# Ledger of designs, part 103: designed miniproteins, single chains, continued (4)

Each design is a single chain, and the fold is of that chain. pLDDT is the mean over its residues in the fold that is shown.

## One batch from the design tools (miniprotein)

Design m15591
Fold by ESMFold2-Fast:
Structure m15591 (fold): chain A 100 residues (1-100)
Amino acid sequence: MKEEKVKEEARKAYEEGKSDEEIARLIATLGLLYGLSLSEIGRVAGEVAREKAEEEGLSEEEIVNREIAFALTTIGLAIDFEKTKSKEELEKLKEEILKK
């Protein structure tokens, strides 16, 4: 599934020490490039945030709060990018975030 590809890239980026902001930008960028809907982008972001919060040993309440906040932030970025960026600019942003 295209969603699983975005989640895998986000997990790798977290393992590489990328910030929450960089991961949100990555999910928004890849989601748009792969043709995901805003709801699919939000779902991917929420699931990634939940997984990371669970790994950090947070309470269920804090896990849910992070899931919702990260999903909304990532959807907001996707809306902005869809309005302000060309496909070529999204490809460049992907490469900048995924620096070797």
Scores: mean pLDDT 84

Design m15592
Fold by ESMFold2-Fast:
Structure m15592 (fold): chain A 55 residues (1-55)
Amino acid sequence: MVDRILALYDADGDGRLSVEELAILKRALGLDGPDDGVVDAAVRAAIEALIAAGA
């Protein structure tokens, strides 16, 4: 599941999430609450770390 999500949401293939990709990912994961910068930073860092370490 994670591998397929990373492939879809890392659409530019540079191992980084754009603001739009992060917003789509948060919605797909059903994360509650507004766009809190702390939550965005944590989600982005976790996904980018998985891309960097998991490939």
Scores: mean pLDDT 60

Design m15593
Fold by ESMFold2-Fast:
Structure m15593 (fold): chain A 113 residues (1-113)
Amino acid sequence: AMEEKLQRVIDRIRAAYDAVREVSEEALKEGAPLSKETLDAIVDAVRALPATIRGWLNSGLAETVDEVLERLKKATDGGVGELIGSIAQALLEDKTPEEVARLAREEVRRLAK
C-alpha cells in the first residue's frame, strides 16, 4: 500500500538524517573547510524531505512516492542537490536504511573536502 511504502521511505530518510547530522558534527570537530552554516543547511535539507514528500502526495502534485522521488532528483542542484538526489536514487532502488545512511555519510564527507 502507498502508506506502507511512504513509511519505509520515511524510515530510510530518518536513517540518512541521523547519519548526516552525526558526520556533520564530526566534520566540524575535524576542522573541515565547510562552514557550520553550510553543514546546518545540509542537515535541514534532509530533515525537510518527509514533509516535502507528504506535501506533494497530499496536494495531488504526485500520485506515488516514486514520482515524488524522481522529481526531487530533478528539482535540486549544487552540492546539497547532489546529496538529495543521491538519497532519492537510493530510495527509488529500495536500498536498506543502513545503505542509505552509509551513502549519505559518504556524500557529506565528499562535500566537506
Scores: mean pLDDT 80

Design m15594
Fold by ESMFold2-Fast:
Structure m15594 (fold): chain A 65 residues (1-65)
Amino acid sequence: MEKEKKIKEIEKEAEKEKSKRATALGIVKAVELLNTPEVKAEFEEVVAKLDPEGQKLVEEALAEL
């Protein structure tokens, strides 16, 4: 019955990842609703230039705002 423990761990990690994705999507949608296409384009350009760690930091900074 070791499979049950592994499945539960995977499910917990997937849930946390889904929650983060939902939050990130919510932030992006909020930025789109509040800002003009120009601001959105600039934001996407800046985020695209960042490495994965930098992208996460930007996401955290947006969450603080």
Scores: mean pLDDT 61

Design m15595
Fold by ESMFold2-Fast:
Order: C-alpha cells, then sequence, then structure tokens
Structure m15595 (fold): chain A 63 residues (1-63)
C-alpha cells in the first residue's frame, strides 16, 4: 500500500483553526492557533492524519 505525504505552509499571519477528532467512540473539537510560517505535514493512514488534514485545509482556506 502506498503512503502519501501532504504538506502545507501557514501564511505570514496567525491562523485559528478548528480540528475535530474522533477517538474511542467520542468526538472532540479543538481550537488551534498556528504561528506564521508553520508547516503542516502528515502521512495518510496515520492516527493523526485526520486532525492534521483538517489543519492543512484550514490553512489553505485562509491563504
Amino acid sequence: MERRVERVVAPDRPITAEVTLTRDGKTETLQVTLDPGTEIEYVEGSPDAEALRQLAEAVRAAA
């Protein structure tokens, strides 16, 4: 099976994003503030992939 790595860089300003994570049958929503120039990198299929993907999409939407 192939692993895909995704990477995005936050713009030159702080970005606040919401991350929804489902773990052990419960859903948690966290607010995260990303520093300017923060790099987000994740591997598809990893345990943190969904949370990091949501952060990456928030950065893309804000850019």
Scores: mean pLDDT 68

Design m15596
Fold by ESMFold2-Fast:
Structure m15596 (fold): chain A 98 residues (1-98)
Amino acid sequence: MEEELLEEARKILKELEKEEIEKLAEEFLKLLREEIERIVTDEQFEAAKKHMIEAGVLKEDSTREEVIDAYLEYIKKNNTKEELALAYIYYKLYKEKE
């Protein structure tokens, strides 16, 4: 079950030093950028851009790259390095055991 993979990920995270946690957090943000660029549709980008314009973060002439950058900055500001590292470990375990 997903709960078992999350518990496994938490056990791995507890064994890591701060430097390793920071590296995994950075790898997760890099992974998110690559997945967004590959998977997210133009319609999904337009929806995200509209919300960001309404929030005062972006302008109507903002590029697709600026939308991605704004989203990743939001994720980085609203999550701890430990939370980002945990998400990366979970993603790796999910892909290997799927």
Scores: mean pLDDT 79

Design m15597
Fold by ESMFold2-Fast:
Structure m15597 (fold): chain A 70 residues (1-70)
Amino acid sequence: SLEEAVEEAVREAKPKPGEDEALVAAELAMQRLITESADPRAALDALTSDPAAVAELKRLAEEAVRRRKE
Protein backbone atom coordinates (compact mmCIF):
# COMPACT_ATOMS: atom_id res chain seq x y z
CA SER A 1 0.00 0.00 0.00
CA LEU A 2 1.02 3.65 -0.27
CA GLU A 3 1.37 3.97 3.50
CA GLU A 4 3.60 0.88 3.68
CA ALA A 5 5.83 2.20 0.87
CA VAL A 6 6.20 5.53 2.68
CA GLU A 7 6.91 3.87 6.07
CA GLU A 8 9.61 1.70 4.47
CA ALA A 9 11.11 4.75 2.74
CA VAL A 10 11.24 6.62 6.08
CA ARG A 11 13.17 3.69 7.60
CA GLU A 12 15.61 3.49 4.66
CA ALA A 13 16.04 7.22 3.96
CA LYS A 14 19.46 8.66 4.79
CA PRO A 15 18.87 12.43 4.83
CA LYS A 16 21.91 14.67 5.18
CA PRO A 17 22.02 17.13 8.10
CA GLY A 18 19.68 20.01 7.28
CA GLU A 19 17.59 18.04 4.76
CA ASP A 20 13.84 17.58 5.19
CA GLU A 21 13.56 13.94 6.29
CA ALA A 22 9.92 13.72 5.15
CA LEU A 23 10.74 15.11 1.70
CA VAL A 24 13.65 12.66 1.24
CA ALA A 25 11.38 9.77 2.30
CA ALA A 26 8.56 10.91 -0.02
CA GLU A 27 10.99 11.06 -2.97
CA LEU A 28 12.31 7.57 -2.16
CA ALA A 29 8.77 6.16 -1.86
CA MET A 30 7.78 7.76 -5.18
CA GLN A 31 10.86 6.29 -6.91
CA ARG A 32 10.06 2.82 -5.54
CA LEU A 33 6.39 3.00 -6.56
CA ILE A 34 7.48 3.95 -10.09
CA THR A 35 10.19 1.27 -10.46
CA GLU A 36 7.98 -1.49 -8.97
CA SER A 37 5.08 -0.63 -11.29
CA ALA A 38 4.23 -2.93 -14.20
CA ASP A 39 4.46 0.22 -16.36
CA PRO A 40 7.02 2.61 -14.81
CA ARG A 41 6.56 5.31 -17.47
CA ALA A 42 2.78 5.41 -17.02
CA ALA A 43 3.24 5.47 -13.22
CA LEU A 44 5.66 8.42 -13.50
CA ASP A 45 3.25 10.30 -15.79
CA ALA A 46 0.30 9.64 -13.44
CA LEU A 47 2.21 10.89 -10.38
CA THR A 48 3.56 14.02 -12.11
CA SER A 49 0.10 14.92 -13.51
CA ASP A 50 -1.72 14.54 -10.14
CA PRO A 51 -0.71 17.19 -7.56
CA ALA A 52 -3.11 15.57 -5.03
CA ALA A 53 -1.18 12.28 -5.16
CA VAL A 54 2.12 14.10 -4.58
CA ALA A 55 0.60 16.07 -1.68
CA GLU A 56 -0.70 12.83 -0.10
CA LEU A 57 2.77 11.23 -0.36
CA LYS A 58 4.30 14.23 1.45
CA ARG A 59 1.58 14.13 4.12
CA LEU A 60 2.11 10.40 4.76
CA ALA A 61 5.89 10.89 4.93
CA GLU A 62 5.52 13.74 7.45
CA GLU A 63 3.21 11.57 9.58
CA ALA A 64 5.58 8.57 9.41
CA VAL A 65 8.59 10.74 10.39
CA ARG A 66 6.60 12.21 13.30
CA ARG A 67 5.54 8.76 14.54
CA ARG A 68 9.11 7.44 14.26
CA LYS A 69 10.41 10.28 16.47
CA GLU A 70 7.78 9.65 19.16
Scores: mean pLDDT 74

Design m15598
Fold by ESMFold2-Fast:
Structure m15598 (fold): chain A 88 residues (1-88)
Amino acid sequence: VELARKALEALKKGDYEKAAQYIVEFARKHGLDLELAEKAAQAIVDGNYREAANHLLNLAIQAFDKGLPELARVLAEMAELARKKAEE
């Protein structure tokens, strides 16, 4: 959860490269889909926030299904933040 919270904080600060790095790192540590995590990370770096939100939401669903509800909550918050950025 710590790495996911760091990713969320980096997203809030506009540090997209760090956010991308933390997303891939926590996905690897928790056994989430690495290809999906890499797609989310790349979308964030590219400024494609709508795609990033979609991929982050799919990661949140996967985390919930794996019994990681706290990680799923942070991922859902990241997805909502990305969706909000896409609407700006």
Scores: mean pLDDT 84

Design m15599
Fold by ESMFold2-Fast:
Structure m15599 (fold): chain A 75 residues (1-75)
Amino acid sequence: MEEEALLEATRVALELARPAGELYLQGAPLEEVARLVAAALDAGAAVARALGAEKAAERLEALKEEELRVAEELL
């Protein structure tokens, strides 16, 4: 199920992205923070694909592309 797969993939991505937010508040380089967020979204997309949820994976890949684009503008 797409919805259930999206929920699980989102949970994985949020858990992995949590340290990036804390590092940003501690003054870590934006490049490192962006890299960690992108990796978290990649892991979420991989989970969605493993569960057969193509649309969920596409949604997470789109968020990764957006994050990398924003990071390029800031760096």
Scores: mean pLDDT 75

Design m15600
Fold by ESMFold2-Fast:
Order: C-alpha cells, then structure tokens, then sequence
Structure m15600 (fold): chain A 72 residues (1-72)
C-alpha cells in the first residue's frame, strides 16, 4: 500500500539520520546507550511522519494524512 511504502521510506531515513547524529555525538565524547538511541530514532521517525502527513493534507489527501499520523 502507499502508506506502507511511505512508512518504510521514513523508517529508513530516520535510521540513517539517527546513525549520523549518534556518530557526531560520539566524536564529541558523548556516547548514547541503546535506549537513548532508540528514543532518538523514534522521535525522528514521528517528526518525519508528521511532516509527510502535513504534505498529504496540503494535497487534499486527508485519509492518507490520518493513516500516516496513526503510524507515529
């Protein structure tokens, strides 16, 4: 489904962004544990889904926007 494809793309993007931030923090002497990393990834994922839902609403695709918001 379209929702599944969007969610998967956003999940991959959130993972990559999280990995980059974790690496940057490690270079600065701040090591995130697994729980902190998971929380950060979840927050990024939720933010990206909300942005995508807002785009869908601007296009008049309210049902798609609602479905994406439920995945956050």
Amino acid sequence: SEVEKIVEEIREKARKLTDGLVATKAEQGVTLDDAQRAALERRIFESLLRDKAEEARKEGRDELAEALEKEA
Scores: mean pLDDT 85

Design m15601
Fold by ESMFold2-Fast:
Structure m15601 (fold): chain A 89 residues (1-89)
Amino acid sequence: MKGVIKNYNTALSLYSSTNEKPDFDKKTQQLVDRLGWDKEPAEKLVKNLGSLVLDKPVVTDEDIRKAARESGLELSDEEIKEVREILGL
């Protein structure tokens, strides 16, 4: 239960791409800094995962990999774990 509520609150903070959403910008920047990605694909991934958490209470590694491909990224299993940790999935 606590994990589902945490993921829902994470989705709410990621669902809007306005410049006044510090959690969205902070998490996007953490992905850029830690994984060496460009900002635009990282922002697309965060938005796609935010939408996915609202559709599904549990986001799987396959869901993250698919969202990454739709954002122009190819992720290793280690990068998927890092994305989960940064986004609180």
Scores: mean pLDDT 70

Design m15602
Fold by ESMFold2-Fast:
Structure m15602 (fold): chain A 104 residues (1-104)
Amino acid sequence: LSVEELNNTLILFDKGQISEEELKNTFKKAILSSNKDVRNAFVKRSYYLLVNSEKASKLADVLMEVLEENQDSDNAQKVGSQLLLLTQNDKKAYLLLHRAQVKV
């Protein structure tokens, strides 16, 4: 998975033009990526969408589900930690992730 492919998937998600299954598959590839640039791009763009997207709640649900399913991965743990740190800057994003975590 490249940064370009990741960005395209997230743009399609924000427009409602991608299935949940495709989103989950892309998220899994991004969080498990050995490429730090892919993981960093994923964290930054996901945070942006949690703050700004009308689909932020659905994004949070999918994100927490994929992180929970891959909790044994060091890379997934790093992504989760970075997202939690970023959400300290926005109460809405923090509450959306917390709500999604309770559902899992």
Scores: mean pLDDT 81

Design m15603
Fold by ESMFold2-Fast:
Structure m15603 (fold): chain A 92 residues (1-92)
Amino acid sequence: ENFEKGLEAYEKGNYEAAIYFLSLVPDPSEEIDGKYPVLLLLEAGLKYLYPDREISEDLFELFNSLTDEEREEIAKLREKLLKNPSKEVLEF
């Protein structure tokens, strides 16, 4: 359910809801239906925080291209959304 909601939010461009629901997946490193929740969460975070950043089509290349700053900012965004979900998350 949380993975399905996160994926739906991601596909609709609601990256805050995508980050929120994907963060609730118990093992985000485990593959679900050919996808990795942690990789989708990182991609959603990048698209939200750095919309002008070029994103690799290969999610593993994307994961390896992430800077320490980008990982830290995505982690901060994730923590913020989990403590106080935005209107975009609550209305999803």
Scores: mean pLDDT 77

Design m15604
Fold by ESMFold2-Fast:
Structure m15604 (fold): chain A 65 residues (1-65)
Amino acid sequence: SDLDKALQIAQQKAKMLADDAAKILGKKATVTVTQISDDTIKVTIKTGDLTQTYTVSVDQLLASA
C-alpha cells in the first residue's frame, strides 16, 4: 500500500513537472515512472530533446504528501 501511494504521488508530481516544462519550452512532454527497487522509484521526463531523470525513495514521496 505504501508503494502504491508512492507511485501515485510520483506520477502526480511528475505530471506537474512535465506540464510546467511543456509550458516553458512550448513542447510536448512525456513522463515515465518506474519502480527500480522496493524503496526506490525512477521518474523520467522528456521534453523535446531535453531529458530529466529523478531517483526518489518511497519514504521521501510519502513524506511529501
Scores: mean pLDDT 82

Design m15605
Fold by ESMFold2-Fast:
Parts: sequence; C-alpha cells; structure tokens
Structure m15605 (fold): chain A 101 residues (1-101)
Amino acid sequence: AAPDPEVEVEIDGKVFKATFEEILKMAPTPALRTAVELAYELARRSGAEIKKIKVLEASPDRARIEVEFVDPASGKEGTLVIEVDGDLEAARAQLAALRAR
C-alpha cells in the first residue's frame, strides 16, 4: 500500500510532520481525535487536501483545531476551524453521517 501523505502538525509551538493514522494515535483525548477525523472526512468529501493542522485547544471534553487545506483543482488555499465541545456524541454522529455509504 502507498504510504499516507504527511501533514504539518503544530501543537504548543512544536511543529512536526505526521500521517492521519499517526495523528490519531498521538491524540490525547477523544474530542481531539474526533476533530481530526472530521477534518479528514470534510477534506475527502470536498476533494481538498490537508496541508497543516494547528491544535488550538485540547482538553478532555473539548478540542479546537485550525486546518489549512488546498483545493487541488484551483490551487486555492483555505483555513477552517473545527471545534468539538462536550457534545462528543453529536460530533461522532456527524462523523458517522459523513462516512455513510
């Protein structure tokens, strides 16, 4: 299998490169993990590529990430903030709906 593309990850002023699977394994909370999964599903459905994920907040019940992406068709770059608060069940339901076949 081809290796997953690496994206730039920034947390607490530290910058490194990681794949989607590596980011999920490193995510310290379910809220942060769900935010990352939502970012990748939104990118997949829109045909966008994720370039950078900046972790703005990572608490047990809340996550906030800034996602920098590019539309490969236009070359246009954009930024989106994804938030998961104490309503983790609703965030997971949204993720399941995005993944529905």
Scores: mean pLDDT 77

Design m15606
Fold by ESMFold2-Fast:
Structure m15606 (fold): chain A 94 residues (1-94)
Amino acid sequence: SYGDQVHSLFDQIREIVRSKEPQMSATDKRHAHSDLREMGDILNSFSDADRKSVLPSLQRVLKDLQAETDPRRMLLTLSSTTTLLRMYKWALNM
């Protein structure tokens, strides 16, 4: 299902962020945890059809994070992704 694909992609995103936590300040870890929590909440609120619509964006984000070595740029990507998902959620409820 699209839900299974989204769940797998999100788990991979969480693992990449977790792997960079030793390189993050306490503030940056808090921001990362906040963004990941919001992303998870949004994705869990979606129907399987809605998850299908965000799947390509999550695939792109995973690829970008896999290529990124700078934890600060990873945090920017994570923040931008959270904003993107928030926008998708608002659009779907309009």
Scores: mean pLDDT 85

Design m15607
Fold by ESMFold2-Fast:
Formats: C-alpha cells, sequence, structure tokens
Structure m15607 (fold): chain A 76 residues (1-76)
C-alpha cells in the first residue's frame, strides 16, 4: 500500500511539465515523514512556484487525492 501510494505520486508528478525528479523525490520523502496531506500541500505549492494557476494546482491535487482514495478503498 505505501509503495503503491509512492509510485502513484511519482507517476503523476513525472508527467507535469516543469516538475523535476528532485521535486518528485522531495514530495515522496515528505509523504514518508509527514503523511499524505503534507505531501499534497507541497505539490500545490510547487505547481504555483512553477507558474501554474491556483485553479490548475488545486485541480491537480484534487485528482491525485481522488486516485489515492480509490487505491486505499481497493486495498481495504
Amino acid sequence: IEEELEELIRAHLAKVPGVTDEDVENIVNLYRTSGIDSALFAVEVRLLQLGYSKEEAEAFVEELRKEIDALLEKAA
């Protein structure tokens, strides 16, 4: 489950233009140390720093949260 969540986060972030491998690793490490809400907040902040709009950043985070919830439901 934890490895599947990490892989899901990595896969989604790797497809975003401007997100680097270092950004992906930093967010995954934040998930490991502080949990999913902290990781999703960091994703939103990073997208804003890269020049995405607040609406685009929030939409990306909501879609990622939805997929995480679906994965957790499937694992239960």
Scores: mean pLDDT 80

Design m15608
Fold by ESMFold2-Fast:
Formats: sequence, C-alpha cells, structure tokens
Structure m15608 (fold): chain A 88 residues (1-88)
Amino acid sequence: SRQARIEELERELEALEEVLLRDPDDEAARRRMAALLRELAELEDDETRKEQLLLAAETLETGDEEKGLKEAAEILKKKGVSHSPLPA
C-alpha cells in the first residue's frame, strides 16, 4: 500500500539524515535523500508537507549543502504535526 511505501521511505530518510548530520559533504547521500524526498512528496496527500518535501529536495539537488541539509533535517524531525505548544 501507499502507507507501507511511505513508512519505508521515511526509514531510509532517517538513516540518510544521520549520515548527512555527520558528513554534510556526502554528495551520494545528499542526492539519494533528494530523490527519496521527491518520491515521498508524490505519495503525500498533505499539501503543506508535500511542498516542504519538494523544497528540501530541490535545495539539496542545487548543491546548497548547508541549507538543503537544514531543511531536510527540519522536515524529518517534524514528522509530527507543527502546532502551537501549550502556553508557558
């Protein structure tokens, strides 16, 4: 199913995020992460998340290593919903 595919892609993206956080200059890992982000975006029904995934993939693909890695890491860390926290 699409859901099983999404879960598989998310696991691979988590592993690649760890690689890139240690070595952001790993071109092979960056290219693979971009490809997986694009594939995940095609399976995603949430328009906001889809746009975020495509933007991160494009940033990684253009070779802006620091920006692309930061955007990808943010998306993967925010697997949960972005919502307002409880008041301080």
Scores: mean pLDDT 70

Design m15609
Fold by ESMFold2-Fast:
Structure m15609 (fold): chain A 97 residues (1-97)
Amino acid sequence: SAAERAARAAQAAALRAEAEELRGELSQLGVRNSKVAEPEMRPLGEEIGRRVAEVDPAFAGFAEFAASSSPREVLPEVRELAERLIEALRRARELEA
């Protein structure tokens, strides 16, 4: 029904808003530490960026951030926020299909 389509669209929009908020939190972690990721941490940033692009290629700028702004001391927080962001985007895309 039209109401069911509207409800799904609203839920997808809410999930995309959550993903943008999580992106902001990840950016704040990068800015806060003012460091480039150690070479050992680069593969995680590249993996996160690739996974985000695989879910939503239009989620611009995230891959570059993930590859370069994950200092070792915030790595667990980066992983947690990234997994939540990827899941929110995946669920939004499923609802938009």
Scores: mean pLDDT 70

Design m15610
Fold by ESMFold2-Fast:
Structure m15610 (fold): chain A 87 residues (1-87)
Amino acid sequence: MVEEGEKEYEKVLEEGAKKYAEVAKEHGSSESEEVALEGGKILAEDIGEGKESGLVEPPTEEGKEIKKEVKEGAKKAKEKIAKGKAE
């Protein structure tokens, strides 16, 4: 089954985006919540795909932890999708 892996992947990206938006707000970003969340989504998607993001990642310990979580979570979800496709 692929559905569980796809759902887990989407959840990883959504959680990563929210965490990046929270870090931006905690560091006094004047960006709207929507703009911060959109930037977080782009970062999470690029990391999840294994691409270098065109956006500058927060140079904070929290930003590094989020990157690690998204990378590991995305890898696990993709492996689950691949196993589901392989039956």
Scores: mean pLDDT 69

Design m15611
Fold by ESMFold2-Fast:
Structure m15611 (fold): chain A 100 residues (1-100)
Amino acid sequence: MSQEEVLEETRRRLEEIISTIEDEELRKQFSKVAEEALEKMKEFSPEEAREFGRSLEAAIRWAIELHKANPELSAETIAALLRSLVELELEDLRKEAEEK
């Protein structure tokens, strides 16, 4: 697949996952994190974008389950944890790319 096809397919999958969120604020925050991550993925190869896209999907699913298990945590707190995890994964991929 081309990079554009990988990004579009990843966007669609993320939108489907995020659309399952009943909490409007959490959904809005996760949509922002997903858009920021998709923008950064434009710098990746199609293969790197696919791998990161899968990790991003897993991170979002994890954050949704975290919120369900810990309803006392605010949407902002859950979103901040998700953003931190995404930033760590982006940094790891950048370091791996520099070593190859």
Scores: mean pLDDT 79

Design m15612
Fold by ESMFold2-Fast:
Structure m15612 (fold): chain A 85 residues (1-85)
Amino acid sequence: HMTEEEKKELQKEFTKYMVEINKARKDGDKEAFDEAINKLKEAMEKYGVPKEKIDEIVSLIKEYYETGDIRNAVKAVNLINEILE
């Protein structure tokens, strides 16, 4: 069970790395994208998000990077919001 403080910190980290991910995609910077996704994955692991959920969120964000389909990014945001509830 996550504390309210841990939920707030994960929410801040998620928002920060999603901004970095979007910038990297616009710039075509694959290395910056991979760095941001690794930081997001580490943050989720630190706060005890189950591996299955981390893998699902990461997969959706990678699909968004490859295809540009915003629906994949929206699904990732919805999954993290469910974890933070």
Scores: mean pLDDT 83

Design m15613
Fold by ESMFold2-Fast:
Structure m15613 (fold): chain A 100 residues (1-100)
Amino acid sequence: MEELKKKLEELSKVVEKLSDEELVELAKEDPIIGLAAELLKRGVSVEDALRIAKGIVEQLGEEAAKAIALALALGRGDLASKLMSGELSPEEAIEILEKL
């Protein structure tokens, strides 16, 4: 937790300058960091971004969180919404996102 918070504090300084490709790489490396980065880019605080990202992983699982982070990084908010509602499985979403 302390390590993740420190990483996100450093990331918050540069997140507005990150490309979509860099956000995709973050989501692939760590779903919590990837989700939190998308939230930071939208003006959410480090503390709130970490809490929300952890909540998503805890409630939906790591694969769902990764799929949501990838969908957001690629501008597919529609897929992120379907993942959050359970209309789309994480496996199906990842297959769609990998074809983009």
Scores: mean pLDDT 78

Design m15614
Fold by ESMFold2-Fast:
Structure m15614 (fold): chain A 61 residues (1-61)
Amino acid sequence: SSRERQQRRRAVEAARLHLVEGKSLAEVGRELGISQSTVSNLLSGVRDGKIELRQDDGPPV
């Protein structure tokens, strides 16, 4: 639960920075203090439905 919530929160932040603010994966990684590869994996997880986002936690579908 806590791990899933942390992963979801990071995924929401990554999606917002990349999709809304137009930052590159490298810039998102620097802003979040994680690697570019981790950012890519978080965004892929959201896209593939492996990381579940709530309506209030992410952009509308």
Scores: mean pLDDT 71

Design m15615
Fold by ESMFold2-Fast:
Structure m15615 (fold): chain A 80 residues (1-80)
Amino acid sequence: SIRERLAELRARVDRLLEKAKKINDPTLISEVERLRAELDELEQAVEKGAPKSDIEQRLNELEARIRRLELRLTQKMVEK
């Protein structure tokens, strides 16, 4: 469901923020905080009754961006 996907993406973003803070990279922290803000905006859109197709499209976009950041952070931690 949409709510389950939102909860999963929120948990992934929270883990990314923890990792970014450990690396102490201000740019990565900023990127993760931006994703968090966009998830908050999407949650508000769901509460306001936005069309399901629009919500699913935005979820897919955010999931792809989160996945790319997860890969970048993993690479950063290995290349330390």
Scores: mean pLDDT 82

Design m15616
Fold by ESMFold2-Fast:
Structure m15616 (fold): chain A 98 residues (1-98)
Amino acid sequence: SMREEAIKKMEELYKKVEEDESPEVKEEAERKRIELMRELAEEEIKEIEKKLKEEESEELREELELLKKRLELLKKLLEGKMTLEEVEEELRKLGEEY
């Protein structure tokens, strides 16, 4: 699945960081991870919107709203409007961990 491919790419980025303890390499790998998380959230939103067109569900609407909030936080992080720690705290409040 696209999610499994994104997770695998994130794991490969972390493995590269472990081989090079440079702070700059860690920051670059983290940015790439956040970009992959954003892409994954955008695809999940599209899938849920497609399901909602076929059958309306309160549970799917709640999941869609949570994903939209997650996407907004990831975009703010990539734009430098929020720190990684601030985004992690907001995601924790939504019941999701970074």
Scores: mean pLDDT 74

Design m15617
Fold by ESMFold2-Fast:
Structure m15617 (fold): chain A 76 residues (1-76)
Amino acid sequence: SIKVDVPPMDESDPLAALEQVVEAMKYTKDLVPLSEEVVEAIIKEDPSLREAVEKLKKEGVKIPKEVQEQIIKEAK
């Protein structure tokens, strides 16, 4: 038979473990810092966006991971 162990991070408190998982899902929220690869891809495709993209990166703006993935996919 297969047994499932409770995550041992908070010892034997299953309620605390559940609450941590729920909060981790909220933390993820699909927002990640603008990567150098994405910045270069945008600038290569449209150099007129250089100033705007560099400003966003300098300000530490976070963009959805899915959007960044699409930009990288189009850059070749």
Scores: mean pLDDT 62

Design m15618
Fold by ESMFold2-Fast:
Structure m15618 (fold): chain A 135 residues (1-135)
Amino acid sequence: SLEEIEKEIVETLQKALDLPLEERVAFNRAVLEGFKKVPELKDIADEVAGAPDERQLPELLRRVGKEKPHLVTQVVGALILALKDFVEGATPEEVAEKVPEYFKSKKAQLYAFALLTGDGKASVLLTRFLEKLGY
């Protein structure tokens, strides 16, 4: 159900907020490397890689929202699924490999939908996760 998925997203983001800075930076780099392998995002991902580590994912989401809004749900869903794997013990290399698969999956679209249509708790936690990457 969407409620079960929303609860899973909230639990994932709560665990992610407790990650050390070095692990969050490693995750951000891995996710960005994964998005570089997605043809529709490669141009944005390559340019965003030049930003400071803490700004890479916020800048990626901002640029996708502005330039390719039809891909926002796939990017957000892939990010959440990759983060779930990472907090459950996946390596940065495994995250980078899985991101292109998640981007194309209906599962990513479902997770993005649950995030965007929920009570806002998951969206607030995602914003805090992205902001807490600041030094």
Scores: mean pLDDT 83

Design m15619
Fold by ESMFold2-Fast:
Order: structure tokens, then sequence, then C-alpha cells
Structure m15619 (fold): chain A 64 residues (1-64)
């Protein structure tokens, strides 16, 4: 997976999270952001990524 794809997923996840939970990622712990990113990728995108990529998506999304 390219860095550009991870950044794209991070933006989509951030948008998805705000719409679904009605709150910002800033109200979540790092562990919960990673968990929610994993759930997003599996449930909404049907994508299985290595833990390192999921963590990167969570970190990128939390900085948006």
Amino acid sequence: VSDEELEKYAKEFSKYYKKKYKKSLSKESEENIIKRAHEFLLEEKDIALPPSNIKKIAELASKL
C-alpha cells in the first residue's frame, strides 16, 4: 500500500468517523482511534491491512 493510499484512507476515515459518531477524533484515545480505523477498513472498505498501516492511518487521521 502506498503512502498516498494511506493518506486517502485517513481522510475518508476522519470524514466517516465524524458522520457516524457525531464527534471529532480529538475526543478519542490513540488506542480507540486505531480500533475504529480497523473497524472502518474491514466493515466499510472490505480491506485487510497490516497493523502498521492501520496505525499509520489512525495517526494521519488524528492530525487532520
Scores: mean pLDDT 78

Design m15620
Fold by ESMFold2-Fast:
Structure m15620 (fold): chain A 81 residues (1-81)
Amino acid sequence: MDLADKQANVAGFYAASGRTLAQPIDEAVYEALLEAVRVGGEVGFGVDGATVARLAEALYRGDAAAVEEAKAALRAQAAAA
C-alpha cells in the first residue's frame, strides 16, 4: 500500500468517526491508527470509531495518560455491550 492509499484510509476513518485530524497524514499517523484499531478489536465488540480515533491520536503524540484514558474508554464500551 502506498502513502496515498494510507492517507485516503486515515482520512476516511476520521471522517466516519466525526473527528478532525489536526496533523498531516504520514506513515506514523497510519501506524498509530492501525495499532488503535488492533487494540479496539482485542478489547471486543461495542467500541466506537471516535474512541479508536482518540486512541490513535494519543499513540501518535506519545501521550501515556491519554492512551490509558482511551483504552479505559474502549474497555468500558466493550463491557457495556
Scores: mean pLDDT 74

Design m15621
Fold by ESMFold2-Fast:
Structure m15621 (fold): chain A 95 residues (1-95)
Amino acid sequence: MAKELAEEARRKGERAGEIAGVSPSTGSGAAGSLLNGAEPGSEASRRAIERARDEVEEAARLGQQYHQAKKDLLGSIGQKLREIGDQIDAELAAR
């Protein structure tokens, strides 16, 4: 479950970085400078930034979904582990 969402988010982030000519995890300052250096405020540059932003927004959304799915999974595992621990405790107390 979470793996698929993470892979999709990674793919979207990679695409967004390629479109903008910058990595999504890089600092905006340096990345913004590079983008502006390549195309200084032209309409083409604006369009590329808008497209990159859209892709990044989508990637962020998928990343959020992945994070939530991971949290849910960890919660379920934690609950099951608690139950197992309780069972062991009960067995040990009975003996």
Scores: mean pLDDT 58

Design m15622
Fold by ESMFold2-Fast:
Structure m15622 (fold): chain A 106 residues (1-106)
Amino acid sequence: SSEIEKLKEQLKEILEQILELGLTIASPEEAEELRRLVAEFKEALDNLDIEAARRILGELLDLMLRLISKLPEDEKLKYSEQLGGLTGLLLTKLDELEALLKEEEA
């Protein structure tokens, strides 16, 4: 489905923005963990495994929140707002993808 492929591409683009945000504040070890989770999320999307994608997203968000928690208070607010916006968009697009997959099974 062209709609499914478009949503997968949009999800990957948002995911790359979350990765770029995290990489600005991550240590080398934390950056490796971020890249691993991002790669696992992309694999789950390519397999259309929405349950795996949601689980991996939870792990990615937990890591991002740990990274942000170490920042000065002013930077913490800015990064939290940026992450919140990207996460909201990602969840909306993931819900749209799940709905389309359920329609194709009906």
Scores: mean pLDDT 89

Design m15623
Fold by ESMFold2-Fast:
Structure m15623 (fold): chain A 87 residues (1-87)
Amino acid sequence: SAEEAQIERLEALLKQKLEETVRAMEEAGAPQSFIDSYRRVMEATIAEIVEELRRLASEDQEKMKQLMRKVLTAYRVPEEEIREVLG
């Protein structure tokens, strides 16, 4: 569905931001245990966001899009990329 495609794009963008943050932490010399813990927490958070969005896609598509915009904005995704995800 169009909604599933939008959710998949959001998940991909959040995972990209996670990898960018992990790279920045590695370049800054953060301990590997800290990087591993951060990755685990963020992957779990992304999974919870995706699950909630899929639930909303069947119940309230407008609320799904509002949550998607809030999440992408919170993760500092550029407005042009947000528009590509949401239409």
Scores: mean pLDDT 88

